Designed miniproteins, single chains, continued (3). Designs and how they scored, part 115

Each design is a single chain, and the fold is of that chain. pLDDT is the mean over its residues in the fold that is shown.

## One batch from the design tools (miniprotein)

Design m11985
Fold by ESMFold2-Fast:
Structure m11985 (fold): chain A 89 residues (1-89)
Amino acid sequence: SAMIQAELKKIKEEAEQFEKKLIESGVPEEEAKLLGEYEYHFQLGLFYESKGDLESAKKHYQKALELAKKVFGEDSGAVLLLQKKIESL
């Protein structure tokens, strides 16, 4: 629906703004891009979970998990949280 497409567009725009703010704050461009992609997939996971689309939520949480391993480390709280979310879906 048009309303769902508007929500998806907002999530993408918010992730892009997050990346831009990180770069402006002196975060290296490669790290800022990975953090922006992490935020994007994490927010999409939450969005699809809120709509009851658990399969789409799981796919986006899995993408966020791989990005979290790269930016926060495999033993980070973000990785543990995402593993728990994926397990519970």
Scores: mean pLDDT 89

Design m11986
Fold by ESMFold2-Fast:
Structure m11986 (fold): chain A 74 residues (1-74)
Amino acid sequence: SSLLQQMKQLKKQTEQAAKNGDIEGVSQLTVQAAQLLYQAQQLYDQGKLSEKELQEIQKIFDEIQAIHDKVLAE
């Protein structure tokens, strides 16, 4: 799905921002990922997204959140 592709791109961008020490960028990208996760949950509730796709999107969000939490704790 386009949401899954966007989540994969956000993860790559978040990893790059973290490597660059761009704390503001990591925070902004994490907010964008949360918005896409919310959209995925809404589509799932409407029967327009598979459980497997939602689980993959959730997994990517959890990975982005872990990067965010590590960067902000340092």
Scores: mean pLDDT 88

Design m11987
Fold by ESMFold2-Fast:
Structure m11987 (fold): chain A 104 residues (1-104)
Amino acid sequence: MSPVEEAERLLAQADTMSLDELIEALEKVIGMIRELIEQGKVDEAFRLLRIASELLQKAVDKLEADPNATPEQIERLRRLQADLAELGRKVFELRKKKNPSLPL
């Protein structure tokens, strides 16, 4: 199964997932993004970034709606949000290098 197909499947199931399942799905997609970056598959990594951003938003919405959300769940989501922001910057830089960009 391709990383994109797996990530799309996770996103399709996101509305039925618990907060812990959403956090695990997001961690898995972030791991796949890192591997795609290492392989130079920048366009696939960009597609997974969009899916990961949607999963993050669903997880944040679920966290805000859950009065029983644990400090551990909050900490995990904060780390994933920071990781996703860093990966987003890396993918943006790599995409700029692959397009004929005017020199800065």
Scores: mean pLDDT 82

Design m11988
Fold by ESMFold2-Fast:
Order: C-alpha cells, then sequence, then structure tokens
Structure m11988 (fold): chain A 76 residues (1-76)
C-alpha cells in the first residue's frame, strides 16, 4: 500500500495525488484489496461529493486512469 501511494505521488501533481491516495486508502479500508477499477470508482464518488460536474469527473478520470494503472504495476 505505501509503495502504491509513493508511486502515485511521482506520477500525479500534489493536489491530484492526494485525492487519488485518499481513494486508495478508502477502498483498502473497505475491501482489503485495491484494483484500478475500484480506485477510479471511488474517485468518481469523491468528486461528485465535492460538487464536480459529470464532465469534470470524466476529464479527471481520463487523466488519472493511465497513471493509476502505471502506479499499480510499479507497486507490484
Amino acid sequence: LEKLKEELRKLLNGPLANLVIRAVEEVYKRTGEVTAESILEKLREMLRSLGASDGVIDEFVEYAEPKVREALERAK
């Protein structure tokens, strides 16, 4: 988990990395495991709770998805 968080900090800028890391921590707390799909679903949920529009959520998820997948590969 810590290695995944560090890899995310390398691939995303500070504010975006913090948001994605929070999604990872919440997913891990609920299920004990983390997948790209579960992280991105939690990220969409968090962005909606912050008042983001569907268009903003889609753009952010499109930006974050390849970086989340890369971080998961590096954390293996």
Scores: mean pLDDT 80

Design m11989
Fold by ESMFold2-Fast:
Structure m11989 (fold): chain A 80 residues (1-80)
Amino acid sequence: SPERIAQLKAEVDRRIKEIEELSKKLDPDFQAEAKRDVESIRADVAYAETLPEGEAEFVLQLVLMSADALILGLKKKIEK
């Protein structure tokens, strides 16, 4: 549904914000990597917007899974 797509996009935006906040606690090289990862996420969201509704929902769910994995990785790097 359009409402579900809007919800998924809002969830991706929240992950992007968390990635950006977490990356500020890391070395410049990891900050640059996180910036490239955010750019890739934004590109994937833009791609999803070109797809039929069901395919867009599926792609956005994959983007969320990838963003969650990135956040976990950033948190592990901060702990060390």
Scores: mean pLDDT 87

Design m11990
Fold by ESMFold2-Fast:
Structure m11990 (fold): chain A 117 residues (1-117)
Amino acid sequence: MELLKEVVEKVREIIQNFLKSLTDEEREKVIRALTDPHGLKNEEKYIKAIEAFSEFLSKENPTIEDLKRAIEAVETLKEMLPELKKVYNLSDEVYEKLQQTLDEIINLLREALKKLE
C-alpha cells in the first residue's frame, strides 16, 4: 500500500518535470492529446489507456490490479506515440522527451510490480 503511493508520487513528479520542460504551446498540444483524443485510428484503445493510467494516478488507494492496468496503459501509449506525433503535430524534441518520460514511467511501474509479486 505505502509502496504504491510512493510510486504514484514519483510518476506524478516525472510527469510534472516533463510538462515543465515544454513551452506553453507544446504543453497545450500534449494536454489536448490527453484530454481530447480525436483523430486517432484506434481512439477506443487510446482512451482506455489514458483512463487506466489517470485512474492509477488519481486513486487514493491504488491496488496491484491498478498498477498492472497502468503498465499496460503506458505500453499502449508508447506504441501509439508515432501516430500522436502526426495527429497533434508534436515536434521531434517533444516526441523524444515523451518517449524518454514514458520509458522512465514504465520502468518504475515494472520495478514496483516486481517488488509486490
Scores: mean pLDDT 82

Design m11991
Fold by ESMFold2-Fast:
Structure m11991 (fold): chain A 90 residues (1-90)
Amino acid sequence: MIKEEIEKILEEAKKLNVSQEAIEALQKALKSKDLLEQIQYLSIALVILQDELSELLEKGEYEKAEKIQELIDKVKELILKLAEEAQKLS
């Protein structure tokens, strides 16, 4: 289920033509078997996407910015979900 959520995020990121660095971070999260490693790579992707969102807003590209914000929200929700699972294992 978690891998399917990461895979959908990765597909949306590719369609939105986000940076290759964000795509690579999402791919590493998808390939990771450890929950903490998945959180780490999703967090890296989140930072890159937030930087891209800021650049789009500065350029007045509001339609693309809205789609990137939706992607950011999905990544944030997934990180929170994984963090809750990590706490249950501790």
Scores: mean pLDDT 85

Design m11992
Fold by ESMFold2-Fast:
Structure m11992 (fold): chain A 84 residues (1-84)
Amino acid sequence: SSIVEELEKAAIKAGEQLGLSKETQEAIAKAVGDAARSAKDLADFRARLRAALEELQKTHPELTPEKVETLFIALEREAERLLA
């Protein structure tokens, strides 16, 4: 859906602004898209996004807790804006 594509684009942009590698940016975009497709509502999306970002931290050391929180806030706000 267009909403999924917009969230994936927002993830790439946010990751780029945080200085993350292209590989990490693409991993985040995929995780965000998967969360958006599977979520029943905004609250479910938030929970899935948080869990996905925490899982990515295990294999992507450049995803510090501070950067994960910044990504979560940015993507949550974008999802709320697109679903309003």
Scores: mean pLDDT 87

Design m11993
Fold by ESMFold2-Fast:
Parts: C-alpha cells; sequence; structure tokens
Structure m11993 (fold): chain A 77 residues (1-77)
C-alpha cells in the first residue's frame, strides 16, 4: 500500500511539473491535461495513504488534488 501510494504521489508531482512547463510555453491545453492527471494521481495516492492509516498525508494530498483540478479548469477557461 505505502509503496503504491508513494508511486502515485511521485507521478502526480511529475505531472504537476509538466503542467507548469506547458503553461510557461503558452500551451494551456497541455497544461490543463497534465494538471488534470496530477489531480487524479493525488486522489489515488490519498486513498491509498488513508487505507494505510496515514490520514494526515491523505488530507494534504486531497487538498493538492483539488488545487490541481482547479488549475486545470482555470487553464481551460
Amino acid sequence: LRAQADAYRARALEHGRLAQQHAERGDLVGAADHAQLASDYFDQAARLYEQAGDLATADLLRQASEQARALAEQARA
């Protein structure tokens, strides 16, 4: 569980980085797509941390997921 949660968190952080790089290039569509993927991976990681009993990390990652989703929606506007 923890290893899988860590893997999803790492993927979320990588997609967050890619979203920033796309935004810096003016590619808002690419930025939105990567931000959405970051949101999805943060949510998956949060669920696994919750199953592992790490509620504090799960809550932080759910907040990160919501923030990434909001950024994706903003980039599409």
Scores: mean pLDDT 85

Design m11994
Fold by ESMFold2-Fast:
Structure m11994 (fold): chain A 61 residues (1-61)
Amino acid sequence: TPEQLAALRAEATRRMIEKVKEVIDEAEKNGLSDDELGTKIREVAAEVRKELERRIAELQA
């Protein structure tokens, strides 16, 4: 259903924002390089996307 898909995407967006903020905060505390920060952000994005895809697949019969 379109409403359930929208809700899953909204939740994925919120999780993405939260995790990216955590990575940025840790980078500031520990002095991570821009390259390392970029890598961690991409990893977070990949994980959130994977979870979203799994949940969408479960929703779509």
Scores: mean pLDDT 81

Design m11995
Fold by ESMFold2-Fast:
Structure m11995 (fold): chain A 73 residues (1-73)
Amino acid sequence: TAEALVERAIAELESAGGLGPEAAAILRAAWEGAPREEVEARAAALAEREGLPAEAGRRAADRLLAEVERLRA
C-alpha cells in the first residue's frame, strides 16, 4: 500500500545517518498532514544546512506535498 511504502521510506531515511533522520521527519510530517508552511520551512532549513538556496528546499517540499496528495488519491 501507499502507507507501507511511505513507512518504509521513512525507516530507510532514519537508518541512513547524516541528514537522513531530518529528511525522514519532514516526510513524516508531510504524510501526517502538517501545514504546507511547516513542511516548506523545514525543507528550506535543511537545504540551507546543505549549502543550497532555501528556494530549492521549498521546491522539494512542493513536489513532496504533490506526491503525498497523489498517493492519497
Scores: mean pLDDT 81

Design m11996
Fold by ESMFold2-Fast:
Structure m11996 (fold): chain A 70 residues (1-70)
Amino acid sequence: AAQAATDARLDAEGPLIRELLSRVNKALDEVDKEIEKNGLPEEQRKKYFDEKTDKINAEVAAEWRARRAA
């Protein structure tokens, strides 16, 4: 229930976080499809996925901060 505990706090901040989480999920799905199309070796696939995931998380965090400041 670690996700459930985190979700309870996120629910208090409203629909915006849920929208951002949905966007992250879609972006991660795109990364998986890109990896499949590129046919990268397993070692490189993991590294590529991690780099893309870090970028997505950083962008979402920056968007969240910007929208809260507005």
Scores: mean pLDDT 71

Design m11997
Fold by ESMFold2-Fast:
Structure m11997 (fold): chain A 100 residues (1-100)
Amino acid sequence: SLEEENRELIEKVKELLEKLKKDKEVLEELKKLAEKIKEALKNKNYEEGRKVLEELRELLLKHAPDAPPEVLAGVGRAILEGLSVEELEKLYKEELEMEK
């Protein structure tokens, strides 16, 4: 079911976030890249934003090479928005309701 698929995705996102939190240096670099993306978007510099987003993705892949794209996207979103796992669950639920 869709609820079971969303639960598995959120659980994998949580596991990766907890793994990244154990390495403070990696977490600080991820936060730094997230701030650069936010600044680029604020300035409507979409080319720079895409470049920094790719750097964020590469850093995530370096520490989680076997992670599915959906899990990497979820982790990236959590870092960019400063969202908790519970807030991510609510956001995914709201997005699913809008797509119906």
Scores: mean pLDDT 69

Design m11998
Fold by ESMFold2-Fast:
Structure m11998 (fold): chain A 80 residues (1-80)
Amino acid sequence: SKVREAYEAAEKGDVQRVIDIAIEALKNGDYETAIIAAGLALEVTKNPEAQKYLRLAMLFALSKDYENAIAALEKAREIV
């Protein structure tokens, strides 16, 4: 389960891996896993700029704007 992989990465503090799982989930149409993974990355990261992009990614995903959700996740990934 990709959700389990996201929880395991979050427990290890591997924010980049959690974001990678969120991006892969969006590209595969697994929007629930993507939102869960983005939320886990948001909880684990201490970087305010990464938190901003993770919040934007979740908002875009909930609005079904998946292209902008992926772009926001990619920006968060570069920062963490």
Scores: mean pLDDT 90

Design m11999
Fold by ESMFold2-Fast:
Structure m11999 (fold): chain A 79 residues (1-79)
Amino acid sequence: MPKEILEARSQAEQDVDPILRKAKLEALDDIESTYEEGVLNEEEVTEYIEKINAAQNANEAISISNDIAVLNLKKILLG
């Protein structure tokens, strides 16, 4: 697990909106799983963490999770 994911989780856990906090933590779990599967490289992990940190509402965090799910599907279908 990259140190950046652990730091991002700590930041997300401090979010005052419980719905946004939950969505950010779920998106970070998706980032970690996708990285462990070799779909994301370290640079892409950093980019997605920055997007999660910038998310202002749960819909933005969910959108990031959906993008990661699409990348996982592409790997299954193409590799």
Scores: mean pLDDT 80

Design m12000
Fold by ESMFold2-Fast:
Structure m12000 (fold): chain A 72 residues (1-72)
Amino acid sequence: MEEELARLASEKLGLTPEQARAVVRNLLAHGATPEQIREAIERAAKRAQEEGITDPNLKAVLLANEALKLVA
């Protein structure tokens, strides 16, 4: 499950496998469900495309922000 979400984040956001795993684990530790993380990845990918964000570090920040909106 965690590895699958990390692969999805890596594929859709261009994060390294290490960055993707770290972000997913952090989100789970803060109470995000696997379904919320998947939704956050899709939202972050869409926003990165719409805003022209190509930097993987900024995409990781987008993922965290979208996930926080879902758990708040």
Scores: mean pLDDT 81

